# Designed miniproteins, single chains: the designs that were tried, part 7

Each design is a single chain, and the fold is of that chain. pLDDT is the mean over its residues in the fold that is shown.

## One batch from the design tools (miniprotein)

Design m211
Fold by ESMFold2-Fast:
Structure m211 (fold): chain A 80 residues (1-80)
Amino acid sequence: MVLTDEQIDALKNEASTKLHSIRDELVAKKKLPDLSTLSLGEQLKRAVDLSLETSKLFREKYPELDKKVQEADEQEVAKR
């Protein structure tokens, strides 16, 4: 489906909002130690793990939105 620039921006904003919501839910559910007491390497590793889990849950909870975001990204790549 061909998307307008306005539709692409709206879709990205919606996806960003959903991703932040999922991330906040994951943080609330995880009983992680205070990250400030960890080494920089451990903090980065936990941030990466959280990001990957958030992306996975987003694709599982909002597959239609994920598909539309991918279509929008492909359209932007074609524009470049």
Scores: mean pLDDT 72

Design m212
Fold by ESMFold2-Fast:
Structure m212 (fold): chain A 66 residues (1-66)
Amino acid sequence: QSQQISDAALSGVKAVWDSINNGNTSQAKDNGVNATRQTGQKNGMSQDGTQSAINSTQQVTDYLIS
């Protein structure tokens, strides 16, 4: 459970970082959230687990771009 949440959040953070590296910082948060959600769905995570991963992705994104 915790590892799956971390893996989904990490997938989202990677999408954020890729967006920033491509000069697309304004889309980074949306790209991160979408990647986290897709990874959670692919891994069959619960709604609560997916939301927790999304929240983690958003917090890291806000730290990187705010």
Scores: mean pLDDT 78

Design m213
Fold by ESMFold2-Fast:
Structure m213 (fold): chain A 70 residues (1-70)
Amino acid sequence: SAGAEAIIRAGIAKGKELIAEGKKIMDETGDYTKGAGVMLRGVGASVDGVLAAHRQYGESAWDLGKRLTS
């Protein structure tokens, strides 16, 4: 549904921002440990979006999450 897609897209958008921030930390400072930690939080944000959509809309939201994260 459009509602499930919006929730998943919001989680993915947050995840992309954090992954980009983590990469910038690595590229500009050489702090790979800090950069990796920020990237892992980005992955978590994307997963949280899919889980929230699944909780609200059931199995169809999980399938949408798979398509939007792959």
Scores: mean pLDDT 76

Design m214
Fold by ESMFold2-Fast:
Structure m214 (fold): chain A 58 residues (1-58)
Amino acid sequence: MKIEILPGIEAEIKGKEITIYINGEKVVTVEVENPTEESAKKAAAEYLEKNPELALKL
């Protein structure tokens, strides 16, 4: 399942893994116990907070 979190930011949920995409490019995969849309939004937000320069590509 792939969802759009923000324009240019997508998350794909497979099993217990959430993969974050920025402008169609896979940037990170995180494992979570309960993968939901909320968990995907949290993962994307945490990635952008740690990598703020990537937000400039949006």
Scores: mean pLDDT 75

Design m215
Fold by ESMFold2-Fast:
Structure m215 (fold): chain A 71 residues (1-71)
Amino acid sequence: LSPEEQAKLRVAYEMAEMYYKNGDYQGTKKVIEMVVKMLEKKGMFDLAKKLRERIKKGDYEGAIKLIKELI
């Protein structure tokens, strides 16, 4: 990932964590979906798939943790 993409991931991580902490699961899901689209555009399909599956299961904490591991 480029430095700009890493900075975008960091902002997304912070936003998703903030929404999740405040019980805003719709906001959390929206931010994570943006990350999924970014990963797909970069050809990181396996990571995008893992992230999408965590969202489908309602595992927002696990999805946020996966994003953190990418930055």
Scores: mean pLDDT 86

Design m216
Fold by ESMFold2-Fast:
Structure m216 (fold): chain A 97 residues (1-97)
Amino acid sequence: SMAKQKAANYFAAAGILLTAADILKEQGRWEEAARAYLDAVELAIKSLELDPTESAINIAKRAIKGAEELMPHASPDLRARMQEAIKKAEELIEKAK
């Protein structure tokens, strides 16, 4: 279905951003890493809303963990966005059970 294809595309994009965020974190580029983890969470949310697969749940959990670790290094506005996205992703993961 078109929804499953869109979900797969969002999932792949989330995975790419998660990898980029991990690299930025290793480089000590914490604000950029925080933004990349947030973007990964937001893409994982879009994937989960369309097709809540185990793979999408696992990517979301990894992105949430990265975002939580980098939240202290984020600007106040970015931190607020991260908190909102994490909450939304956790609610979608719970509903997928």
Scores: mean pLDDT 89

Design m217
Fold by ESMFold2-Fast:
Structure m217 (fold): chain A 85 residues (1-85)
Amino acid sequence: SVDDIINQSVDLLSDKLLELSKQGKDFLNPEIMQELLDEVEKETEKLMKEKKLSQEEIDEVNKRLEDLRDREISGSRLLRLFRIN
């Protein structure tokens, strides 16, 4: 259940990144990545409510999403330092 939700959130992030790429938007921009992650977290909260997760499962999902956000934002900032737009 938790892994299914995390996998769906990662798939959603990947789909949104692909869509931004098709629109010619700079997905290595940390501000754009942060907005994208906010959308993913919002959709994940809806999914958790729909699936009726326990509080323990919700806490685990939220922790993994925080870790994902920190990694993605840090990675985007690092990659943008090496990219001239």
Scores: mean pLDDT 73

Design m218
Fold by ESMFold2-Fast:
Formats: structure tokens, C-alpha cells, sequence
Structure m218 (fold): chain A 96 residues (1-96)
């Protein structure tokens, strides 16, 4: 079994769900006029994207060692791209 790959993928999926929750909180903060709260959420979102990128780098390394399947790496790449799209939406919210 791909035990290492499945654990990395699960963590990436958890980070994506946390980032989606941060987007909702940022939308609420902007609607309330709380720019400082929205800014803090953006910093937290940037950290989650950074962690996801690190997990992908680990998955790619383990794939080269034959310990993780290519399918896991591809799924994690798609998760990171979705997370980057959410981060861009967060940045756009702070421009208004």
C-alpha cells in the first residue's frame, strides 16, 4: 500500500478545507469592514498554501524513491492549484 502517499494527500485535503473556511471568514470580515481581521486571515491562508507546497515537494521526493504513486502527486498538485485560486480570491477581497 501507498501509506506515505495517502497520509500526505489526506493532509493536503485538510489544508484545502481549512483554506475554504478562511475564505468564508475573510468575506464576513470584509462585509463587516474589519480590514485588520481580513489581513490576518490572508496571512494564515498564505501559510496554509506554503505548507501544502512543502507537502507536495515531499510527495515528489518520495515518488522519485518509489515510495509514493504518481496518482498521489497529481492529486496533490490539483489541490495546490485550487488553494492558489482561493488565495487569489482572498487577495482580491482586500483590494476593495
Amino acid sequence: GDEFGERLLERAEELLEELKELLKKAEEAVAAGDVEAARKILLEAEELVGIAALLLAVARYLHRKGLVREEIVERMEKILEEMKEILEKLEELLKK
Scores: mean pLDDT 88

Design m219
Fold by ESMFold2-Fast:
Structure m219 (fold): chain A 98 residues (1-98)
Amino acid sequence: ATPPSVKEQRDAALEAVKNGDLDTAAEHLANAAILVGPFFSWVSDEEIEEGLNTLSPELKEVAQKAIELIEKRLDNPYVIRGAKAAVVVFARLIEKRL
């Protein structure tokens, strides 16, 4: 089960996307992704890029903004990679609920 804090951040990201507030959506998506990032550290940068390319233009923009926030906040390459993978997972989940 998704922890309440991650669920709340993801739900807030979905609501921000619905309102056209892509910067707020990216912030909440980054927060959720950082919390679960350690579970995705095994995902390659190529798989992350392929995942981003499967998103709609709007969700790809939100995901890219979230990734930029993650790269500015974290310094461990493995944690950053896991968080980037988690961003793609959450962005795809948001897209399915639009």
Scores: mean pLDDT 82

Design m220
Fold by ESMFold2-Fast:
Structure m220 (fold): chain A 72 residues (1-72)
Amino acid sequence: SLPVGTVVTVSYTPVVTQPLSLVVQRLGPGWELLAVRDSAGNVVLENPSPEQIANFVLEAGETYTLVLRRVA
């Protein structure tokens, strides 16, 4: 297992337009979302609140970079 505090980056290209909250739910309770970057490298979310995660939509075919930190 990865130690607590490990930061990883994951590239994600959704096949259907979907809420970010579904992606975060699938990661499980051991990970915290620190940032989301679009395909151009723009930071679209930074240290997002639960409300920001619930309201953010990932567009089909767009590649995002998710920055995650291990918390448990």
Scores: mean pLDDT 84

Design m221
Fold by ESMFold2-Fast:
Structure m221 (fold): chain A 88 residues (1-88)
Amino acid sequence: DEEEKRLEERLREALRNQRELSEEEEKELAAYLEKRIAEKAAKIEKEGSAPEGLTPEQTAYALVLAELLGVKVLVENGRLVPEKPITE
């Protein structure tokens, strides 16, 4: 929980500044997501709620990231991108 909050703060900072994640931040995010994704992906697979063309793992990844940051975001080219552009 404490560690999750720290990760959330670092990721929100990167998102706010629209910068690429550092290698350390990317590794820490990956480690956190592996556990959460596995659990949520199993649930998504059981429910059959993944969109066509996406794996349960990909869907879980997006949802876990949204939960962590409190906004809908994707990881694209090593960068966190919100559902809508920040500069608007």
Scores: mean pLDDT 64

Design m222
Fold by ESMFold2-Fast:
Formats: C-alpha cells, sequence, structure tokens
Structure m222 (fold): chain A 61 residues (1-61)
C-alpha cells in the first residue's frame, strides 16, 4: 500500500501504517484518523497525520 509506505517513511510503525491503510480502504475515516494520531504520537512528527488526511481527502472522506 502506497499509504502504508508513506506513513512508515514519516516515522510510523508498520503495524500502525497497515491498519491506517486498511481503514482508508474500508472508508472508515474515524479509524484511519485514530491510527494517524497514534503514528504522530509515536513518531513525534505531524507528517503521518498529514499523509492519512491526504489519503482520506483523495477518497472523498
Amino acid sequence: SELAERMIAAGGSEEVARRAAEAVEAGDAQTAQNYGTLAVAKSGSAEAGRVVGEALRARGL
């Protein structure tokens, strides 16, 4: 998943990135945002949250 790869590059863990990507693909914006927030908290960088937000907007979520 391109989203998962981008989240990992932003300092996210593979597990959190994978679950965020699965939530985006399922159309579950709340779960995707929750995992984006968790990635930000773990990495200390807002970039993971930005990546999730962009992916949700691209899907109209």
Scores: mean pLDDT 78

Design m223
Fold by ESMFold2-Fast:
Structure m223 (fold): chain A 74 residues (1-74)
Amino acid sequence: SLLDELEELIEEALKLSEEEAERLFLRFYHQATARLSPEEVAVLARALEAAARAMKEGKSKEEILRIVREVLEE
């Protein structure tokens, strides 16, 4: 599922520098847009923005995943 992919993505991003994590998110976004509907793309963009913000704020993996789940449930 998209949530499972985002959980893996966030886990990997947390091991990287801020710049590397941003590049990882952008690559994921571009790859995902080829297989998702416009509505799903909009939700993905919001989820990635929320995750990036939470990571920058120093939130835990568990908190970041909760935030991402909330965005995906909209």
Scores: mean pLDDT 82

Design m224
Fold by ESMFold2-Fast:
Structure m224 (fold): chain A 93 residues (1-93)
Amino acid sequence: SAEVEKLLAEAEKLQSEIEAIKERINNDSSIPEKKKTILLAVLLAASGEIQLVINRIKKNPNPSPEELKQIKKMLENAKKLIEDVKKELEELS
């Protein structure tokens, strides 16, 4: 469905955003190493949730309304983790 295709595109966009943030963290020598480890762990968790969403959609491109609600919740949770990392980086800059 068009809605499922939109969710898949959003998931892939979020994965690309995670990779860009990871590169920024790894290249920033002003961030303490312990803090980098914590932020990268949060991004790893977010990436895992997004990959689970992608796998669920690819296995069942016609999810039930209840499954669709769960998929949307997982993507929203991943977005919040990414935004938390972005906010932390802004406060460190």
Scores: mean pLDDT 88

Design m225
Fold by ESMFold2-Fast:
Structure m225 (fold): chain A 61 residues (1-61)
Amino acid sequence: GLSLEEITKGIAEAQATGSDATKRAAGYDIGKALGVDPEKVAEIILSGLPAEEAAKRIFEL
């Protein structure tokens, strides 16, 4: 499964693009990989939280 470090890096890379579509796609990929709701993961990434905080919230799902 994905580590917290790998998820944090993925979110940070998606945030660096400035694209909501890229952020949403990253959320769906992470959600599918973790077996959690992809829409909730996408919402967390789109919320504007720092990558480390977003990753921790995703792990709490």
Scores: mean pLDDT 82

Design m226
Fold by ESMFold2-Fast:
Structure m226 (fold): chain A 55 residues (1-55)
Amino acid sequence: SAAFENNPNFLLRLGLLLHEQGRTREASELFGKASKLGATSAELTPEEQAALDAL
């Protein structure tokens, strides 16, 4: 839906999930879009935040 397409934190989390599954191209695209929309890692779990910081 349009709401999910424009939710920066949802896109950030989805990107992390895809990266964990080896879908790095799709993950990078979602990270770029999430960053552009003002995503913050504050809503992520500590494990997800660590994974993002390792990128």
Scores: mean pLDDT 72

Design m227
Fold by ESMFold2-Fast:
Structure m227 (fold): chain A 69 residues (1-69)
Amino acid sequence: MSELLARLLSLAVEIAILKEKLKKNPDDKKVQAQLDKVQAQLDAVAAQYDALVAKLTAEGRLGEAIRTE
């Protein structure tokens, strides 16, 4: 769980950096494409996080995972 949250944070930081680069050069299609790709990765990791929470809840293990946070 914590590892997926750390990955979400890492991707959010990458998006922020790419947005700052795009502010300095708005016509940089390469940076725009990279931003779109990283956004898709963030969406994928968020889906994995939701699936893991659902699995842990179904297995009755979510309480154990929360106590180790």
Scores: mean pLDDT 75

Design m228
Fold by ESMFold2-Fast:
Structure m228 (fold): chain A 67 residues (1-67)
Amino acid sequence: GPELAERVALEMYVRHGFTPEQARLVAEILEAHPDASPEELRELLLERGFTEEQAQLAADTLARLRR
């Protein structure tokens, strides 16, 4: 839901040096795809021009926060 999307985006911004624009895009993608797996999030972020490292960090964060 929106709270999970915001939590992932906030952690990318605070802990992993994502720009505000990058963090916002992560939240928007997750809000558009609320049932996306971590692997699907990684692919969606790569399609939007994120690096492999950035996409993997966001995917790992999503997996951790859903537990």
Scores: mean pLDDT 88

Design m229
Fold by ESMFold2-Fast:
Structure m229 (fold): chain A 78 residues (1-78)
Amino acid sequence: GPLNEAAKKLPSTVLAAIAYEAARVDDPALQALAREMLRTETDPLIRAAIRQGLAAPEAASPEVRARARDLLASLLKP
C-alpha cells in the first residue's frame, strides 16, 4: 500500500479518519495526494474514507490546508 512504516502502526480506523479529514479539504494538492493514496491502498476502510472525503470537499483556510497537506504527506511513502 501507499502508507509508510510509521503510519502502518496506527489502527485502520485512525488512518481512515485522518485520510477522510485530509481528503475532504478543498485543496488541489491534497486531492492529488488522496487520489494517489487511493490508487495503491488495499484497506477497504481507508479506501471508503478517502472516497467519501473526495466526494464532499469543504473550504478551508490556508493554514488548515498546509497542515492537512503535511499530515497526509507524512503518512505516504516517499
Scores: mean pLDDT 77

Design m230
Fold by ESMFold2-Fast:
Structure m230 (fold): chain A 69 residues (1-69)
Amino acid sequence: IEEKVREAVELLMSMLDPDNSGVITVEDIKEVLDISDEIATLLKKRIAPNKKSITLEDLLEAYLSLVPP
């Protein structure tokens, strides 16, 4: 994975997780994006379906899925 892509995702994660806890919760998504609990939960499920929270790796994987190799 290109270091440049990782840096961009890390910056995005920093914006969604200002406490730099290393994870993004449904509450963080809801508050930062100003969306409903339902939509925030669906977004979290799509990015990290098997996890309680979204990690940097989950965001990186989601980002890469939008850019074909």
Scores: mean pLDDT 71

Design m231
Fold by ESMFold2-Fast:
Structure m231 (fold): chain A 67 residues (1-67)
Amino acid sequence: MEAKRQQVIDELLKRTKLSRATIERLLDEFYSAVPAAETVLNVDELVDLFLEFVRTFHPELRSLLDA
């Protein structure tokens, strides 16, 4: 689980301008909103779903997603 979460964070740091602290905070919110996502989805699927979650529920951060 820890390795998969770290891979998602590392991929988000490559694709977005979000800070690590912001990504970790938003991932905690995301996993609370989408139970079992981390268990069911692979890293790429988790990254894509997380980006859609942020675009939908945190529209003020959209400019930081287009890195």
Scores: mean pLDDT 78

Design m232
Fold by ESMFold2-Fast:
Structure m232 (fold): chain A 87 residues (1-87)
Amino acid sequence: SMKEKLIEESLELIEEFKEALEAGDYERALKLMSEISKLLKEAGVPEEVLKKVEDLLLRAFLAYTDLKDFETADEYLEEAKKLIEEA
């Protein structure tokens, strides 16, 4: 279905988001966050789930950029992926 394809694309973009953060390409990471949000909205993910995913991606971004807490960032990304897969 279109929803399943958009969910799969969103999960692939989360992996690219992680790679961008690890590479220090924060401009690309911000663009990927925006693109993930757009795909999830198009997929019809419930607003509450979308907001939680957006919060988790932002927390992962801040953990990488400000805190250098890579373990906590990975935990946020894994939680975001689970929410998307269950949507």
Scores: mean pLDDT 86

Design m233
Fold by ESMFold2-Fast:
Structure m233 (fold): chain A 84 residues (1-84)
Amino acid sequence: MLSLEEQRRLLEEAIAAGEVAWPAATAEALAEMLRILGFDELAERLRANPDDEAIVEEAIRAIAEWTGQDAEEMRRKWEESLAR
């Protein structure tokens, strides 16, 4: 079983490399990624309000800032995953 630290490292590597598709196209999956990265408060806010676009945008920016990725590019990938 992977530790939370190992899960976080693998998620950061995958996001940075762009070698894998975003793992899910739901607010719940985005909230789980936030929990893995340590954004517990933001993850709970997103779960409580999954259709709140402002919270989704804040979540994507938090992940982008943590991983050093472009927030706009992450938003684009999120939208593409929702379209499939």
Scores: mean pLDDT 67

Design m234
Fold by ESMFold2-Fast:
Structure m234 (fold): chain A 87 residues (1-87)
Amino acid sequence: SELRIKLSQELAKMLEELARRAEKEGRPVSEDELLKAIEELLAKLPEVSEEEKQEVLNVWRAYVSGQPDKTLSAEDLRALAEALAIP
């Protein structure tokens, strides 16, 4: 759907911004930092339902919890951003 495409594009943009910050600071992004960034992004998208917002947060929480030290490197964040971008 158009809404899912928009959400994926906005998430990809946010992940790219987090990757640039991680690279500049020389440290990975924590689970708390990532989830906060996603929550702030979703708060700016009134067209996304509360149910869909919760689903997005649950998916990302599960993914990060499976990562070493519950962090994502700049390289990991860039790879995820590319995967979410519309070809």
Scores: mean pLDDT 81

Design m235
Fold by ESMFold2-Fast:
Structure m235 (fold): chain A 89 residues (1-89)
Amino acid sequence: TEKVREEALKLFEEGIEKIKSEHPEVTDEEVEKMKKEVEEELAKLSEELLKAVAEALRAELEDPGAALQRLGDEYAEKLEEQEKALLER
């Protein structure tokens, strides 16, 4: 279950690297602020998704990969919103 959170954070870090590469004018401080906001949202979402993964493992009704994919989609959406907000300043 902790591995789901770890993999989600890895995907998020890769997303941050892409933003820094595409938008070098965005400061490291702005990237760190965005990262912190998304990490706080993730902490809440991870608890719900870890529960979903545990239920999937127990009941064999859901693929744990599907829960990770849902977490990744949520991160991508939040990351896009934060990136857009930064660029519109």
Scores: mean pLDDT 61

Design m236
Fold by ESMFold2-Fast:
Structure m236 (fold): chain A 133 residues (1-133)
Amino acid sequence: AEEAVEELVAETRKRVEELIKNLDKMSFDEAIEAIAELARWVAERFIELLPSLTPEQAKRLVREVGDLLIRLVAEVGEKFGLTDEQIINLILHVKALEQAILRAIDEGNYEEVKRLLESLPEALRDALVYAKS
């Protein structure tokens, strides 16, 4: 289980770095969709692992992936000309989602954990679209 957590974090980091490197080749709409696809991929892998994880392992995965997603939305915001305030608001939105998942894990509410993970792609898409408007 520890190895699976480390592998998912490492693969997520590689995908985040690749997306950041390719931002020059993307429109903002293409970047949003790429983030949504990454979030979907991570959420599906997390949900698959969830029955095999201790609460401590699940919370570690939430924090590590959350940090990578925060970095990604900040880099996209900077690249596409969002203000510092808009970028801070995006970071706070991702952090609020992270805290909601951590709370659900602490409560043993794994149905809510799955629901929040499944909603992650749409939540990130909506936050990025709203930030630009």
Scores: mean pLDDT 89

Design m237
Fold by ESMFold2-Fast:
Structure m237 (fold): chain A 60 residues (1-60)
Amino acid sequence: SSMKQQLLDQADSTEKLAETYREQGQRALEEGDLERAQKLFQSAQALEERAQQLRQQAQE
């Protein structure tokens, strides 16, 4: 694979991980665990930002 494809593959896997954290955060919120939900949503956002950076790098 090209370097571009490797970056895109990493972005895809990072987005999948972010989705998992978002799902866990939603469950925590439904259970009333606001502190856990906040931490999980924060982790999901960081992963989403990382995936966006990887996709931008793939365009260079």
Scores: mean pLDDT 89

Design m238
Fold by ESMFold2-Fast:
Structure m238 (fold): chain A 123 residues (1-123)
Amino acid sequence: MEQPSLEERRKVLREVVENKLGIFPLIDAGLVATAEEVKAAKNLVVIDTRPLEEFEKGVAIPGVKNIALPAPLEETLPKVLPQIPKDADIFVHSSGGAGRAVEAALMLMERGFENVRILPFEL
């Protein structure tokens, strides 16, 4: 199957953010990571949008690079951008609702990261 273009993926993410939609449109657009995709990724970086207290209690995916990106996203994102390789397989995590993860994924794509997926689970 052909992957959606970067422009099409950004459009779906914007629609979900603006209209407070749930995760289902993201699944339909192939933007939500599966456990198999996480295990197959060779240059995986997890961007964790949970509150710092939750991140400090346990990372979402053990054994890979996990980077905290707590709210407010616009303040925190410039501090974490230098830590993310441009060719990374980026999985953006949040607990419940995925709202902050969707916003962070859109911000990353707008800053030139092309391989960004939503991670709705922890291992």
Scores: mean pLDDT 74

Design m239
Fold by ESMFold2-Fast:
Structure m239 (fold): chain A 80 residues (1-80)
Amino acid sequence: SLDDIRKEVEELFKELQKKIEEHKDKLSEEQLKEVMELVGEMQRLYGKMLESRDVEEAKRLFERIKEIVEEIKKILEEGA
């Protein structure tokens, strides 16, 4: 359902925020900028998901959000 997908996105955002807080002091200025730009893109896609009435479209947006989360996690782990 749309509500289930939205709840999963919210949980991903909470997990990601925790990881960013744990690692941000170890990132270069360039890495931090890239992370913040990717976070902005995630928020944009989530906004589109909230306006969507189609479960299939919401699932496609969710997959794109997951890809961005993985990219952010890779940047955060490069500093470790």
Scores: mean pLDDT 83

Design m240
Fold by ESMFold2-Fast:
Structure m240 (fold): chain A 70 residues (1-70)
Amino acid sequence: MEEAKKLKKEAEELKKKAEDLVKQAIQQGLNQGPGVTKDGKPLSLEEFQELVEGLKKEAEKLEEEAKKIE
């Protein structure tokens, strides 16, 4: 099923994006902020955590959807 494969790829991309954001935050030093911007504004640690958590939850939803259609 092509749709299931697309959902799995999107889920993997979201997981990788979340992981890359965490790595960037560690490299920039969390005390200086995560070094991530959204819409030209630097994200706070709270906003950064919400973004990462949202990406992980979205990835989980896509994986569950892919399992349903396989």
Scores: mean pLDDT 71

Design m241
Fold by ESMFold2-Fast:
Structure m241 (fold): chain A 90 residues (1-90)
Amino acid sequence: IEKIVEETEKRAEALIERLEKVNPELAEKVRALVREFLELMKNKAPLEELAKVVEKLRAILEEETDPEAKKVIEELLKVMGEAIEKIQEA
């Protein structure tokens, strides 16, 4: 699990840095959700709690109109989804 958390954090931080260049305010909001997700992973929280954070990020994607910001959020959703899959397999 520690390796999955580290990999997810690294991938997510790179995407958040890209989002900061497009929309700094949105990037801070997204960073807060990513931190919540990583803490839930570290604490071995139920998959339902991880899914709730993914739902919050998906809601942000639905409200977003900037194509570049949408693209970064879609990649973050993919990273978080892959992390959940790896946890289920472990």
Scores: mean pLDDT 83

Design m242
Fold by ESMFold2-Fast:
Structure m242 (fold): chain A 64 residues (1-64)
Amino acid sequence: MVPGEIASATAGGDPERAAEEAEKRAREEALKKGETDFVISLGRDLETGEVTARAIRREAWDAM
């Protein structure tokens, strides 16, 4: 579990589309929860090809 994680989303398929879709979903979920200041972190699983986007509160990101 990443400290300060607000929301996450995972998408597969084409790497560029997966990254865009995951970021969009994670951002929408964070905004839906009322968060306005956050960083999106992208990670790709090399075995599955899935991209996970994590919306992390800025204060938690800056503390890492």
Scores: mean pLDDT 77

Design m243
Fold by ESMFold2-Fast:
Structure m243 (fold): chain A 96 residues (1-96)
Amino acid sequence: SEGERLLEEIREYFERLIAERPSTPGALEGIEELLRRIEEMVESGELLEAAGISLEELEARARELAAAGVRSREAVLELLAEALVSAARRGVLLAD
């Protein structure tokens, strides 16, 4: 499905973000741990559950972004990834 393809591309986007992070010792420890947990959630399929959305809703959001003039696949993925990170971050920060 298109939603499964979007989720796979979002996973690859997070892998690139983690790989491209500047190695500043100690400065980003909390952020790096959070990003690592988010990547694990993407790989396990838990990211959508943590964000509270379905694959169908992910597909709908991608279509809405395209209809609103966001025509670049990269830009759609970035905006979707940022929305999922924000939702999952709330979930991760509220978990033990």
Scores: mean pLDDT 63

Design m244
Fold by ESMFold2-Fast:
Structure m244 (fold): chain A 95 residues (1-95)
Amino acid sequence: MDDFDRKVHEASRVASQGTPAEAARAVRDLADFARDSGLSEGDVLTALQAVARALIAGGFPESVAEDVLRKAAGADADGVVDVLRELGDRLLASA
């Protein structure tokens, strides 16, 4: 498993099973890794979609997940990374 796949897997696990604060940390770590690795918008969007599904499974409001996915639609890689950071901030605010 490459480092990105491993981080997406861990962020999804924490998003579905962890506390909001743990999920926020994992999402922010994923966003920082995506930016620093120069990942494509498609790869970052796929990661955001996986994390959003895991958050819904963990009891996070579907309306918030839908809002962040809508904001990421049509964004470049930097824009999707910014949406991941916003998701992390919203998770911390709910903790």
Scores: mean pLDDT 79

Design m245
Fold by ESMFold2-Fast:
Structure m245 (fold): chain A 121 residues (1-121)
Amino acid sequence: SREYIQQLREAIEKGAAEAKADPNHKVDKVEIFKALGLLHEGEITEELAYKLGYHLTGANAENVGGVLSLFRAIYGELPVEAQELLYIAAKIAEAEEVLGYFELELKRRGIDPAEVEKKWL
């Protein structure tokens, strides 16, 4: 529902804001791996959305390179909502290199990123 999407978006925004406000924030690729595992298991929660916003903030190809291989392995098996959530989380986190990767994978599946943004933002 729209209310459910709004709750997930707000959780991502909170996670990203807290990460940006923390001068000691470091990208934790292990926490990103755990979040992807939960998405693959079909879990989509506000806690998970918060963690995606938090842990994707500051993420780039260098610090999450190994995670991109996992994204390729499982992305096609994720429900569309989880793929959209990952794209929106990367966009809100301003994780440009990770965002570019998710954008390409959405386009490969025939999903328009602009329509995802209209739905979630």
Scores: mean pLDDT 82

